Designed miniproteins, single chains, continued (5). Designs and how they scored, part 94

Each design is a single chain, and the fold is of that chain. pLDDT is the mean over its residues in the fold that is shown.

## One batch from the design tools (miniprotein)

Design m19470
Fold by ESMFold2-Fast:
Structure m19470 (fold): chain A 98 residues (1-98)
Amino acid sequence: ERQLEVDIALGVAEIAVAVSRVATRNSDLPEEVKKKVLELLDKILDHIQAARDNVDDPEAVRKHLDEAEKLAEEISKYDPETAKVVRNAIEAARKAVE
């Protein structure tokens, strides 16, 4: 589809990560778990931002989404609900690239 649709979907994914960071910080999770989830969310955000910087290159976008999905799967070991929110946003962005 169009680069604009991909960029909008990636923007939604950035918002999902930002909301997840706030939710994690305010959660009752142990501090060591919060730190790990926040580190993984920051890495996902880096990949989403890199995908947005390369929105005219579908292969680059897909590679960054693949890496973000792997990081979201790591989050599922600590916080399955946060992982689901982030994975759903990544999947929507992936569908927009098709």
Scores: mean pLDDT 87

Design m19471
Fold by ESMFold2-Fast:
Structure m19471 (fold): chain A 71 residues (1-71)
Amino acid sequence: SLYVEVVSVERLSPSSARITVRIRNAETGELVGERTLTVERADGRPLTDAELAAMAAAAVAGLQTHLKMEE
């Protein structure tokens, strides 16, 4: 089983950010890989810190679900 660990969140614009994550084996803690995810507000409006955190959490949860299906 795999899990996703957030390493950093970098704001690219007022409405977008890059999230760097590490993917680890849940049983061993072994590093399997790294990914970058981009989150962006569809309407282009500035993201508050709370909105960015929520979008980042949703993107990470989506990746975790996808990785579980790919196993």
Scores: mean pLDDT 77

Design m19472
Fold by ESMFold2-Fast:
Structure m19472 (fold): chain A 95 residues (1-95)
Amino acid sequence: APTVSVSAPSTVPAGGSVTVTCTLTGSQAARVTLYYYPADDPENRTKIGEATVAPGGSFTKTVSDLEAGKTYVFECTATAVDGSTSSASKTVKAV
């Protein structure tokens, strides 16, 4: 099964940009999808990208214009060719 980790800073300046990296740590290649959403509104998920990643590889996206005072969740989901999935998330505050 794939395993994935997510890396992002815990805080960013409001109106600035945050760089989020999904890293595949398992032994299988996987399709990695990155979403983000406000922590107070988890039903409003935005897909910001996806890519096929080799074992040990990473997928990086930059998001700008985060709203002051909001906390966002960035979620990476990895799906291997055998259909097995894993996910990881990181919380980022716009200050």
Scores: mean pLDDT 81

Design m19473
Fold by ESMFold2-Fast:
Parts: structure tokens; sequence; C-alpha cells
Structure m19473 (fold): chain A 87 residues (1-87)
């Protein structure tokens, strides 16, 4: 399904973001996490009849992506920069 394709895209981008974060590439980590967030949000929009399990997976990816964006933001510019992940 389109939702499953978007979940898989979000998972791939999230792994890339986690790798960039671990390597200290905070700008790249934030960019990739932003892409993962967009894909996960698109997955939620694409699946109005999604199972609870699919919804939980997509929501988990949204939260994880926000977390990476927040951590990368903290490293780049402290709390005010990190707060941009929550907007």
Amino acid sequence: SEMERLIEEAERKLLEAQRALAEGNYEEARRLAGEALRAAMAALRAGPDASPEQIARAVGLVLAAIGIRFEAGLKLGGLEEAKKALA
C-alpha cells in the first residue's frame, strides 16, 4: 500500500538520520530526520483505514524523527534551536 511504502521510506530516512547524528553531522541529521518526519506524516494521511499497528508504527516514526531533530538542534544552537523541532 501507499502507507506501507511511506512507512518504509520514513524508516530508511530515520536510520540515515541516526547514523548522521552518531557521526556528529548534526546539520545532515536534522535534514534527514525532517525527511523522515514528512514521510511518516504522509503515511498517516495516506491510510485513513489503517490498522492500529500501522498507525502505531507511523506515530513512532514521527516521534523518533522529532527526537533526532531536537537533539541535532541542541548540538547546533542549544535549546532555542532545538525547540524548532517541536514546531
Scores: mean pLDDT 89

Design m19474
Fold by ESMFold2-Fast:
Structure m19474 (fold): chain A 89 residues (1-89)
Amino acid sequence: MEIEELIKKGEYDKAIEYLRKNLPEVQEEIDRLLSKPRGRELLAAALKAFYETGGDVDAAVEKLKEMYPLSDEEIEALRRVLEAIRKQR
């Protein structure tokens, strides 16, 4: 199942689990984000922004910065996750 379809259906928990299974190189970044109270919300918003921008990591992160006050650590973790998804395409 393509992760984009899960995101379009709003099934973010399934999309995150798909990433953890298929992108082991970013599993630590995903787990680190999810350990924070807003981590799931940030990951869901990042995945949505990534597909809305046609897979543009920089544009997706810029949209997130407009919606959320992000730390440098959160920005870097989100970039790594989105870049790993882009490489799968």
Scores: mean pLDDT 78

Design m19475
Fold by ESMFold2-Fast:
Structure m19475 (fold): chain A 60 residues (1-60)
Amino acid sequence: MEEEAKKLLEQGEKYFSEGKWDEAARLYARAASLAMDAGNTELAQKAIEFAREAIQKKKA
């Protein structure tokens, strides 16, 4: 589960660099959920922060 969360973070970063904020935000949110399920709160918080940044980019 933790490895899956890390892979989703990497995919989200790729979409973020492509300007696909919606796709990036969804992947980051999924990564946060999986990280929480795995008990990795640090990874979950990192994913939540990235999701927030993607959402802010959508409004700009």
Scores: mean pLDDT 80

Design m19476
Fold by ESMFold2-Fast:
Structure m19476 (fold): chain A 61 residues (1-61)
Amino acid sequence: SPQEELRARVDEIIERAVAGELSREEAVALAKEEYARHGIDVPDETLELAVAGEIQAALRA
């Protein structure tokens, strides 16, 4: 489904950021583009907090 594909692409972005292949800023920008491609307008502040939180939680584990 489109939602499953969107989630998978966002998860790939987070995984690449956790692996050090993307900066947090790059991960947020790419995630924003993926949501926009699916017609979803996520507020920048909400997306930045969510992406940064997922990356930092994974890195602190």
Scores: mean pLDDT 81

Design m19477
Fold by ESMFold2-Fast:
Structure m19477 (fold): chain A 65 residues (1-65)
Amino acid sequence: SAALEELREEVLRLLREQGIPEEVREEIAEIAVDVYRLALKGGASEEVARDLALFTAELLAEAYK
């Protein structure tokens, strides 16, 4: 899905800007995409699912630092 690819690229960009290493960036991006999918399956709107995925990525990046 183009939306999933766009979300993954956005997460990876944010993590690169924060200095997160490549291996950790890949893992966080995968988790964020999984959160997006799970939120949609649970009945969340695309906007809410995207916001939850981005929030999860930020939370994990902060925990890494």
Scores: mean pLDDT 86

Design m19478
Fold by ESMFold2-Fast:
Structure m19478 (fold): chain A 70 residues (1-70)
Amino acid sequence: GAMAEARKAAEQAAGDHGGRLAGPVSRILRAYLAGNEEEADRIAKESGLTPEQVAAVRRAADAQRELDAA
């Protein structure tokens, strides 16, 4: 599904080779898609993601929103 594909793109953009960040990345992606930016930022901080990795996940969420709005 589109959400699973967006999640996979976010994982690849974050540079996760073994799915090590899969859980946190999917939770952050869902939070951004729901418009809960504060929750997404909290999860990212707790999971130790870099600002660049967080930006990649946010970009994937924005791309998914554009597709859903079309």
Scores: mean pLDDT 69

Design m19479
Fold by ESMFold2-Fast:
Structure m19479 (fold): chain A 88 residues (1-88)
Amino acid sequence: MSIEELEKKLEELEKKIKEILSKEELSEEDLEEIKEAFLEMSEIYRKIAEIKEKEGASVSTVVGLRLRSIGYELDAEIVPKNPELFRK
């Protein structure tokens, strides 16, 4: 999978999360879908980091991408406990 394909998947997942969060009330199924979307975004950033590392990207670039992956992993843990933090 190319970086372009991975970036397209990130846009699709972000759109899905925004659509669910636009609801007046969130069901348990909605929270589960957002959690799964954050976990998938985490995996995508991990894959982008691996591709960039193989391409000889700087350590700071690779670390930055890995930190984004960790951030989405944490978001996935937080969203079912405090979904209000993600609503705007």
Scores: mean pLDDT 83

Design m19480
Fold by ESMFold2-Fast:
Structure m19480 (fold): chain A 89 residues (1-89)
Amino acid sequence: NLADIIKNYLRLSGYNLKNATYQTIADEVKKGDHTLDDFHKIAGEVVVKEFNLQKSAEEVARDLSSNLVRIVGVSGADEERKKIENALK
């Protein structure tokens, strides 16, 4: 399930969102171009809104990616990104 994959990705990136928010991201991603970049943009926008951050959505999207590498390592981050990419197909 795309929402569960998104939930795992964002938790490993250091963000614990409301359960309903993961489904919101999944629904928005289904409307987009089905790329990892589009997923990061949508996730960044939602994270900014939920935590009322002063950063841009694009800036937070980059932070999510780099934070994932710090928490699970390069290999683990590549594995999690691949799960998102495969779920978007």
Scores: mean pLDDT 82

Design m19481
Fold by ESMFold2-Fast:
Structure m19481 (fold): chain A 71 residues (1-71)
Amino acid sequence: SLKELAEKLIEEAERLLKETDDPEVRELLRRAIEAAEEAKKASEDDSRENALKATGHLIRAIGDILQAELL
């Protein structure tokens, strides 16, 4: 489910955040956590509109994590 994916992204970003002292990487990971939390909130409503919103937030979270890994 979108909620489970969001929860896993939050856990992974928090794990990565504990392993880095780089301020730029930490900022990207914090943004990823915020986006994943917004995705989780949107996923609590079973409407198609909120499913699309949750998907958009998940894409943003994934993008921020990938950018953090490239730094």
Scores: mean pLDDT 83

Design m19482
Fold by ESMFold2-Fast:
Structure m19482 (fold): chain A 66 residues (1-66)
Amino acid sequence: MEELKEQADKLYEEGVKAWEAGDYSRAAELFRKAAELYQKAGDTEKANKYRELAVEAIRKEREARL
């Protein structure tokens, strides 16, 4: 069966691609999903890191609209 950490890593990679494309809203969603999977896998450190990245992506999206 697939490991939750492997799925989370793929979501993180897609989030980075969205960030590089300037789609911060999509990046925030993908980082949030990755954080949720890491939390379920018991990796609290990575879960917290990716939640913080999701918040930063939301902040950049809001700043771009001002």
Scores: mean pLDDT 81

Design m19483
Fold by ESMFold2-Fast:
Structure m19483 (fold): chain A 60 residues (1-60)
Amino acid sequence: MTITIKYDGDKAKITVEGEITEPSEKEIPKELAEYIIENIKENADVKIEKKGNTITITIL
């Protein structure tokens, strides 16, 4: 599973790929995106890549 987060001011677009369902893109508050990242890091082994305002999280 790969989660892509793209920051845009006080908002973030989150895209989830690698599920049986179609990729889902949603716009969420930046604070919620940061909360999601912290929870994933605490509960799973992940690879995190940062490029500019885009964060890509690969769950191992």
Scores: mean pLDDT 75

Design m19484
Fold by ESMFold2-Fast:
Structure m19484 (fold): chain A 67 residues (1-67)
Amino acid sequence: DLQAKIDQAVARVDAGASPEEVESLVADNEDIANQLRGLHFVRQRTPEGVDRAAAEAAIRATLERLA
């Protein structure tokens, strides 16, 4: 159930979990792990607003396609 693992991982990122904690939920899938690292990076580097929301939405859409 890859979609359920992605949903759980995204929820943990939303709650402020570390990249290492989140990666443990999707072990053995590098593409998903890379997208989750990208989500953490966007949150660290992009101020809140339209650009951040758009970047996060694009990552979430990619995660859904990978499921």
Scores: mean pLDDT 73

Design m19485
Fold by ESMFold2-Fast:
Structure m19485 (fold): chain A 91 residues (1-91)
Amino acid sequence: VDELIEKLKDPSVRVRTEAAIELGRIGDERAVKPLIEALKDPSPLVRAAAAYALGRIGHPEAVKPLRDALFDPDPGVRAAAIYALIGKELT
């Protein structure tokens, strides 16, 4: 988990995207704050992956950052944020 959190700051968009997806699949709450930071990544691929990962973890601390992601200029990021927020309400 800690190595994946460090990879969220890698210079490669691919590495950051893969790290965010993997952190979401693991579901460790230690990734919540690093993933919230990744929602501000310059790449829409990384931001969408971070939103999806936060949705999978389901932590209340992520709700406000995910609501902000609903206004992201990228439609994929907005879709990931919708998915993340709906998952919380349906469970």
Scores: mean pLDDT 78

Design m19486
Fold by ESMFold2-Fast:
Structure m19486 (fold): chain A 64 residues (1-64)
Amino acid sequence: IVDQIFPGVQLDSEQSKALVAALQEQLDVNPVGINDDFQALGGDSLKSVELVAELQKLGLIEGG
């Protein structure tokens, strides 16, 4: 899932927990695992952009 949304980005345990929380919020799916397939969870290109923006707002990834 990380490579589908953030190619080349490595997440630590704290960032992975935040990503899971954001995914559960955005996709309205629970539980979500960091190794799950984004598209299988109902993700699309728009939702991936929204997830990137959310994680950038949380300061978990660079993107400014």
Scores: mean pLDDT 68

Design m19487
Fold by ESMFold2-Fast:
Structure m19487 (fold): chain A 70 residues (1-70)
Amino acid sequence: LVIPLVAQQALAILKKQDPLAAQVLELLLHNPDATLAALADALSVSAAAVRSALTQAIDLITALAKKIAA
């Protein structure tokens, strides 16, 4: 239940700062088992771009989760 709230906040921020990272996060929320290759194919980008987007999304989610825990 906490994860969907944090994910919604992360999506709102990423849509303003990095639309690709927002798209990657949205796809993962619908299919958490998706591979980097599957995400790269779905978005027509490189696997390196997906990995960078995932790192940014995870870092943001972690930071937001820490604020909720405090």
Scores: mean pLDDT 77

Design m19488
Fold by ESMFold2-Fast:
Structure m19488 (fold): chain A 68 residues (1-68)
Amino acid sequence: HMEELQREVEAALVSMQAAIGKRIAEEKNLPKEVIELYDRAIDAANQGRIDEARKLLKEAEKLMEKSL
């Protein structure tokens, strides 16, 4: 029970970070590729694929840095 709650909290945090990153990318009119990576990170987090979501989030952040 507690382990499931912790995993849900971690997934929610990753999803929130990805959603914030996506909004920033949209406001900055960054390439569609950056926005798509954030969308994939959100989807992975919502499916409980936390490790995959974190990898996608890092890739999106790297592309965002290159685009700024």
Scores: mean pLDDT 81

Design m19489
Fold by ESMFold2-Fast:
Structure m19489 (fold): chain A 70 residues (1-70)
Amino acid sequence: LTPEQVEYILAASKAAMAGDTEKVLQIIREAYEKLGKEAAEIVARSAITTATHYGHKEVAEALRKFREEL
């Protein structure tokens, strides 16, 4: 992972821990625009794992649906 990818993963994970779906989606979109599809996929997968671990099932579902559109 590049340092830039790690920063987006950390930011998305914090938002996912908080259950903030809108913020997580915003971070994934920014990763896509700046670092491309592969980086956005990695960020999305990490955020889904974090949301699932913290019991935010609706957040995880929204992220999986969004990831299918990447």
Scores: mean pLDDT 84

Design m19490
Fold by ESMFold2-Fast:
Structure m19490 (fold): chain A 69 residues (1-69)
Amino acid sequence: SAADHLAAGVRALNAGNYEEAIAHFDKAIELDPNNAKAYFLRGIAYAQMGKKEEAERDFKKAKEIDPNY
């Protein structure tokens, strides 16, 4: 489920496994395209990898879906 991929992505992110985290957040977004949290967390993973443009795009998308981000 989208929630299972979100949870797996968070575990990978906390472990510093950024590529694995991104893959899980990609699946969470594929299953639930309005999941602002998945975009926000994928943005954090991209930022940790130095992928600034991808991070900024995801942070903007998270805020577009949920203005509280």
Scores: mean pLDDT 91

Design m19491
Fold by ESMFold2-Fast:
Structure m19491 (fold): chain A 86 residues (1-86)
Amino acid sequence: SKKIEELKKEIEELKKKLEEAEAFLAEVRRVAETGEAPTGLLAEKVPELMERFRSIPPEQWEALLEEPVREYGEKLKKAEEELKKL
């Protein structure tokens, strides 16, 4: 049961990270496309990401944010497959 509980916790953490990463990427894409200021729940976090990437060319920010989405998605898939084997 402990191993199942640990995997469920890992899956929940990965789901949260993936959802947050996807939301950040979507908001950055929206801001780039529309030129409008960040809005909603992510408004406070998008400026922090832009500050973090200040020394990186803007055209590279989207690619940098796509990497976490791919990595968390792959890890989530593997964790869910491992849970099914138990």
Scores: mean pLDDT 73

Design m19492
Fold by ESMFold2-Fast:
Structure m19492 (fold): chain A 66 residues (1-66)
Amino acid sequence: MAAEALRHAIEAARRGDRESAIDALEGAKELQPELKELLDKAIEAVRRGDLEKAIRLAEEALKKVE
């Protein structure tokens, strides 16, 4: 479920686990293609080490799903 994947991504990012955060965000993108643009930005933020931005974008995506 996209909401569950987004929650996992947020938790991983909060721990500094960038690989798990990216995997969870990619999973959410496959489950909810409408969020692709937002989730691509979140993935890019994780890759750049901007975990605070990635968390914010993932929370924004979660709000759209829940």
Scores: mean pLDDT 84

Design m19493
Fold by ESMFold2-Fast:
Structure m19493 (fold): chain A 51 residues (1-51)
Amino acid sequence: LSEAEKKALEYEIEAGILLIQAGLSPSGSEERKRFEALAAEYEAKGKELRA
């Protein structure tokens, strides 16, 4: 795996953790929305590192 692929995997793992945190937060809460937004950001970063 290239360094970019390893970094992308790290972002994907972090996004997964953030989605779990979002699921543990009350539906419609600010915390849930923030975790979901941050997870989407890390997913985007991972995608950017992949060709």
Scores: mean pLDDT 81

Design m19494
Fold by ESMFold2-Fast:
Order: C-alpha cells, then sequence, then structure tokens
Structure m19494 (fold): chain A 60 residues (1-60)
C-alpha cells in the first residue's frame, strides 16, 4: 500500500528530526538528518521504488 509506505517514510522523518533536535542540533541540521533517514527508508520500500517516487532533496 503506497499510502502506508508514505506514512512509514513520514514517521521515520519525524523520529529522526525529533531525536536530532533533542541532541542539540540546529533545525537545519536536524532536517538534513531526517531527510536522509526518510530517503533511506523510502529506498527500501518496494511500492515507492516501483512508483518512481523520490523523497524531497536534502535540507540544510
Amino acid sequence: DLVEEARRVWDAYERALQQALEEGKSREEAEEIAVKKAQEVAATLPGLVAAGVEVVPPLE
């Protein structure tokens, strides 16, 4: 289910973002880390890969 795969990518983004912010990183650094994590998760999900959907480019 593409919607469930997108939700997993979003959940990974939010968790990574929150953890980076708790570690004292800037919002921009936290967003970069979260985007990288979301991209890694998206690359492992067959529905998103088959659909040719790419996660947003890295934020700095």
Scores: mean pLDDT 71

Design m19495
Fold by ESMFold2-Fast:
Structure m19495 (fold): chain A 79 residues (1-79)
Amino acid sequence: SLFEQGAAANRAARPALIEAVATGKVTSQVAAAIMAVGAEIDGDNKTAAELYRALSEAYEKEGDEELAELYRKRAEELE
């Protein structure tokens, strides 16, 4: 299924995403967004909600109110 394929791809990509953040090739926000989607696909709504809340706070600090609100609402929907 597309769900199982997405979950497998996210799991396989996790070490590469951690390395990319550590080496500065991607931002922590991009990595957190990918990890949040992966957690959501895996049915780990608690981890996904925590990551979406962290993304909301990060974008609020950057002045991106639209993305901050988007991620805040997404976290709330996973309760």
Scores: mean pLDDT 71

Design m19496
Fold by ESMFold2-Fast:
Structure m19496 (fold): chain A 73 residues (1-73)
Amino acid sequence: SSREREEERRRKFREEVDEGVREVEAAVYVSIAKEALKNKKDKSIVEEALKKLEELGDEESIEEVKKLVEEAE
């Protein structure tokens, strides 16, 4: 039982690290989408960034990019 608790603590630590990494990745994809829209790049770049944000589960960043797309259209 003590071994199970130690494994759970290690998993929690990894989850916290993974959450931090996801936040950084989300910020990168939002920046990519913003630059693609600003420079009138192919729509596929913005769509790929949105797919990556959906994989990360960052709803706030998804909404931000969607608003930028609507403003550009």
Scores: mean pLDDT 76

Design m19497
Fold by ESMFold2-Fast:
Structure m19497 (fold): chain A 105 residues (1-105)
Amino acid sequence: SSTREAIRKALEVFRKAIEESDLPEAQKREALARLDEVEALLADPSASDEELEEAFLAMVVELTRLDPELTAAVIAELKASEDPEVRALAGVLEAAHRGVLRQQA
């Protein structure tokens, strides 16, 4: 599905950004564990696109709480993607990211 492919591409960008970040090792491990949960659903043929999208959004919510600046930078990179499905996904992630920041402000 185009949704699954867009999420796969987005997860690759998130993983690279986290691995290359200056985050403390414990926070990197926490962030990567959240990605691993979504990747497990992506690999599960019984998981629906809706279940995968909800898990992916939950991951972005947790990443925003962990590091809002890193998460915003990844969303900005996704918005610049040549893939229109990835750009559409980035818009949804931006809304989720802003929602978390409003709850913390």
Scores: mean pLDDT 87

Design m19498
Fold by ESMFold2-Fast:
Structure m19498 (fold): chain A 68 residues (1-68)
Amino acid sequence: EEGVELGRRIIETPDAKALWDELIKKKIPKEVLDGIFSVVAARVIPQAIVNVFGGTKEEEERIVERGL
């Protein structure tokens, strides 16, 4: 469950979340960041993440969509 805990740290842990937000603010293309996030999540929960349209990506995308 190393991957599961890793995924949780990135999406649940405020530290990882704050870091993720900082990366977005760095003007880094979301495609690049999302790619990394998607790969990590896909390794842990491939069906769940992919089926839900990327649990981690959905969280990020929701931020953008809601921002609009």
Scores: mean pLDDT 52

Design m19499
Fold by ESMFold2-Fast:
Structure m19499 (fold): chain A 63 residues (1-63)
Amino acid sequence: SELEEAIKRLEELVKEAEELGDDDTAEQLRLIIEYVKKTKDVELAKKAVEDAEKYLAEVRKAQ
């Protein structure tokens, strides 16, 4: 399902944030994952993926 795909991508982004040393972003993404699993809010999950991917891409460019 779209929700399961978004959650899987968010879990991958948590690991990416942790590898970059951004523990605050990793923790925030874990809270979002818990929230979307509880509410089944597909649109919020997709937005969180887009926002996190853009943010972490900029962090990677700065390294």
Scores: mean pLDDT 85

Design m19500
Fold by ESMFold2-Fast:
Structure m19500 (fold): chain A 69 residues (1-69)
Amino acid sequence: SELKKELLRKIGEILRIIGEIFDLELKLKEAKKKGDKETVEKLEKEIKELEKERERLLEEMRELSEKLE
């Protein structure tokens, strides 16, 4: 099923995004410890963009799941 294959691919994409967010959150903690406010703002914006991408993929998976049922 092509819909099932697409769903599995989106799951893989979400897992990759989660890993990227994790790495950025570690960098954010270090920047906060150093008091680097500019780096903190940049990292928070990047994390926010990745969270939006994750939410988009989750919504797409929700729609695909309805078509599989």
Scores: mean pLDDT 85

Design m19501
Fold by ESMFold2-Fast:
Structure m19501 (fold): chain A 95 residues (1-95)
Amino acid sequence: MLDSLEEKERKEVFKELVRRSMVEVREMLKKLGLEEPPPDREGQEKLFEKILEIYKKQVETFLKETPPEQQEEVRKRREELIKELEEAGKEILEE
């Protein structure tokens, strides 16, 4: 079923993005000599939460520079992206 395949592929792309972001953030923290969360589930949840906070903060910063007529459209598109990342991250953390 094409629709089911597209949905599964999209979900796997977001899961891969989350996994990669978590690894890259940990490596960045190590290189900068900053404290990283523990490698257990609670630490992974905290790391993922911080990644989502960074994305949400970037959205707010971008919206401030966006013309008023485009702000609602941009906000909706970014909120959809954040929701997909949250769903993918939750599934990874349940693995």
Scores: mean pLDDT 74

Design m19502
Fold by ESMFold2-Fast:
Structure m19502 (fold): chain A 106 residues (1-106)
Amino acid sequence: SPLEELERRLREILRETKEKLAAAKTSEEAKSVLMAALGRIAGAVSAYLRTVRASEEFRAEARRILAETAMRATEAAEAGDIEEALKVLEEGVERLLALARAFEAA
């Protein structure tokens, strides 16, 4: 299903992001990895919303979660707290999946 594909893609993005962060040797490399992850998450969510022909309400809530996640992750990364930035991404992914599951169940 589109929801199963979204969950698979988001979890794969998080897994690859963790691996790349573990390999990063500089704060600049870590920030680059986190920014790439934010873009990939937004892309996966946008693809899902198009596939399910999501309502404007669903799209607005998804964009709100994406924007809050991007802001908080960027703030943590700029403060040098890469572990907090990763936790913010993980929280954002779980919030997006919970939102998608709620709309699929309605």
Scores: mean pLDDT 88

Design m19503
Fold by ESMFold2-Fast:
Structure m19503 (fold): chain A 76 residues (1-76)
Amino acid sequence: DEGIKEAEAKLEEALELAKKGLEEKDLEKIEEGIKLAKEVLELAKLGGDPELVERAEKVIKEIEEMKKELEKELKE
């Protein structure tokens, strides 16, 4: 399914964008990563793909953790 392939590619892009944002100390890039991963989660829920839902949720959690880490650094 080309939709699933696109969704998997977007999750990879979301993680890469978040990692780059963390390295650059750019909250906007991390936020974009979260948005991209949440888009995949929404598509997975609509498509009824529980494995993709679980994967997207895990990616979102990882990126949210990165955001929290950077927010703490920027607050200090």
Scores: mean pLDDT 81

Design m19504
Fold by ESMFold2-Fast:
Structure m19504 (fold): chain A 58 residues (1-58)
Amino acid sequence: SEEEELKRAKERLEEFYEKNKELFDKIYEEAKKKNTPEEAPYVAEELLTEKFREELEK
């Protein structure tokens, strides 16, 4: 269900947050301002993933 998927996304976000607190904090704040509270965790996770991809490809 959507609710279960959102819960898992939040748990994953906590793990990513612990590893990259400053970067994640900035991304999550921006996601919250542009998206609904339910969508923000998903958007933040995707943006963080893209940012890691960019750094790897540099």
Scores: mean pLDDT 70

Design m19505
Fold by ESMFold2-Fast:
Structure m19505 (fold): chain A 69 residues (1-69)
Amino acid sequence: GKEDVKKNLEVALENLETNPPAALSALEEAIKLETDPKLKELLRKARDALVQGKYEEARELLEKAIELL
């Protein structure tokens, strides 16, 4: 449900700079659980930013995704 997506996004946000592999794992789980195409696309953009080491951009995208849940 949406609460499971939110929990994974909060874990991703918490681990974004301190443990990027854990953040990526949580974000991938959120993408897998999300069914809304617009939110899923936003989460994929956050994943791409995280993989590229763009932590500020990833953070903004994750915060926006949580707000839209």
Scores: mean pLDDT 86

Design m19506
Fold by ESMFold2-Fast:
Structure m19506 (fold): chain A 85 residues (1-85)
Amino acid sequence: RLTREELGELVSLITEFMKALGFHPEDKEKIKELLQKIIDHARRLGLPRIVELAQKAIEAVEKGDYKGAIQAINEILRVLREAAR
């Protein structure tokens, strides 16, 4: 069971990632840094599927596959909704 504070922290990081991707998609280092923070938080919370999806998002960003990165984040949001119940 995920607390409201733990869920809020992950959602905040995902929001910062979406902003970075939308406003400065060329700043791959900043985008990867935000994805790494999502991975670190997910590992502490015992959410291995979110770790896997965020790693896929990093790979997609490195390849310039921004559609793949957005798809991975949408799946993370789905998993978080399930983990909050």
Scores: mean pLDDT 81

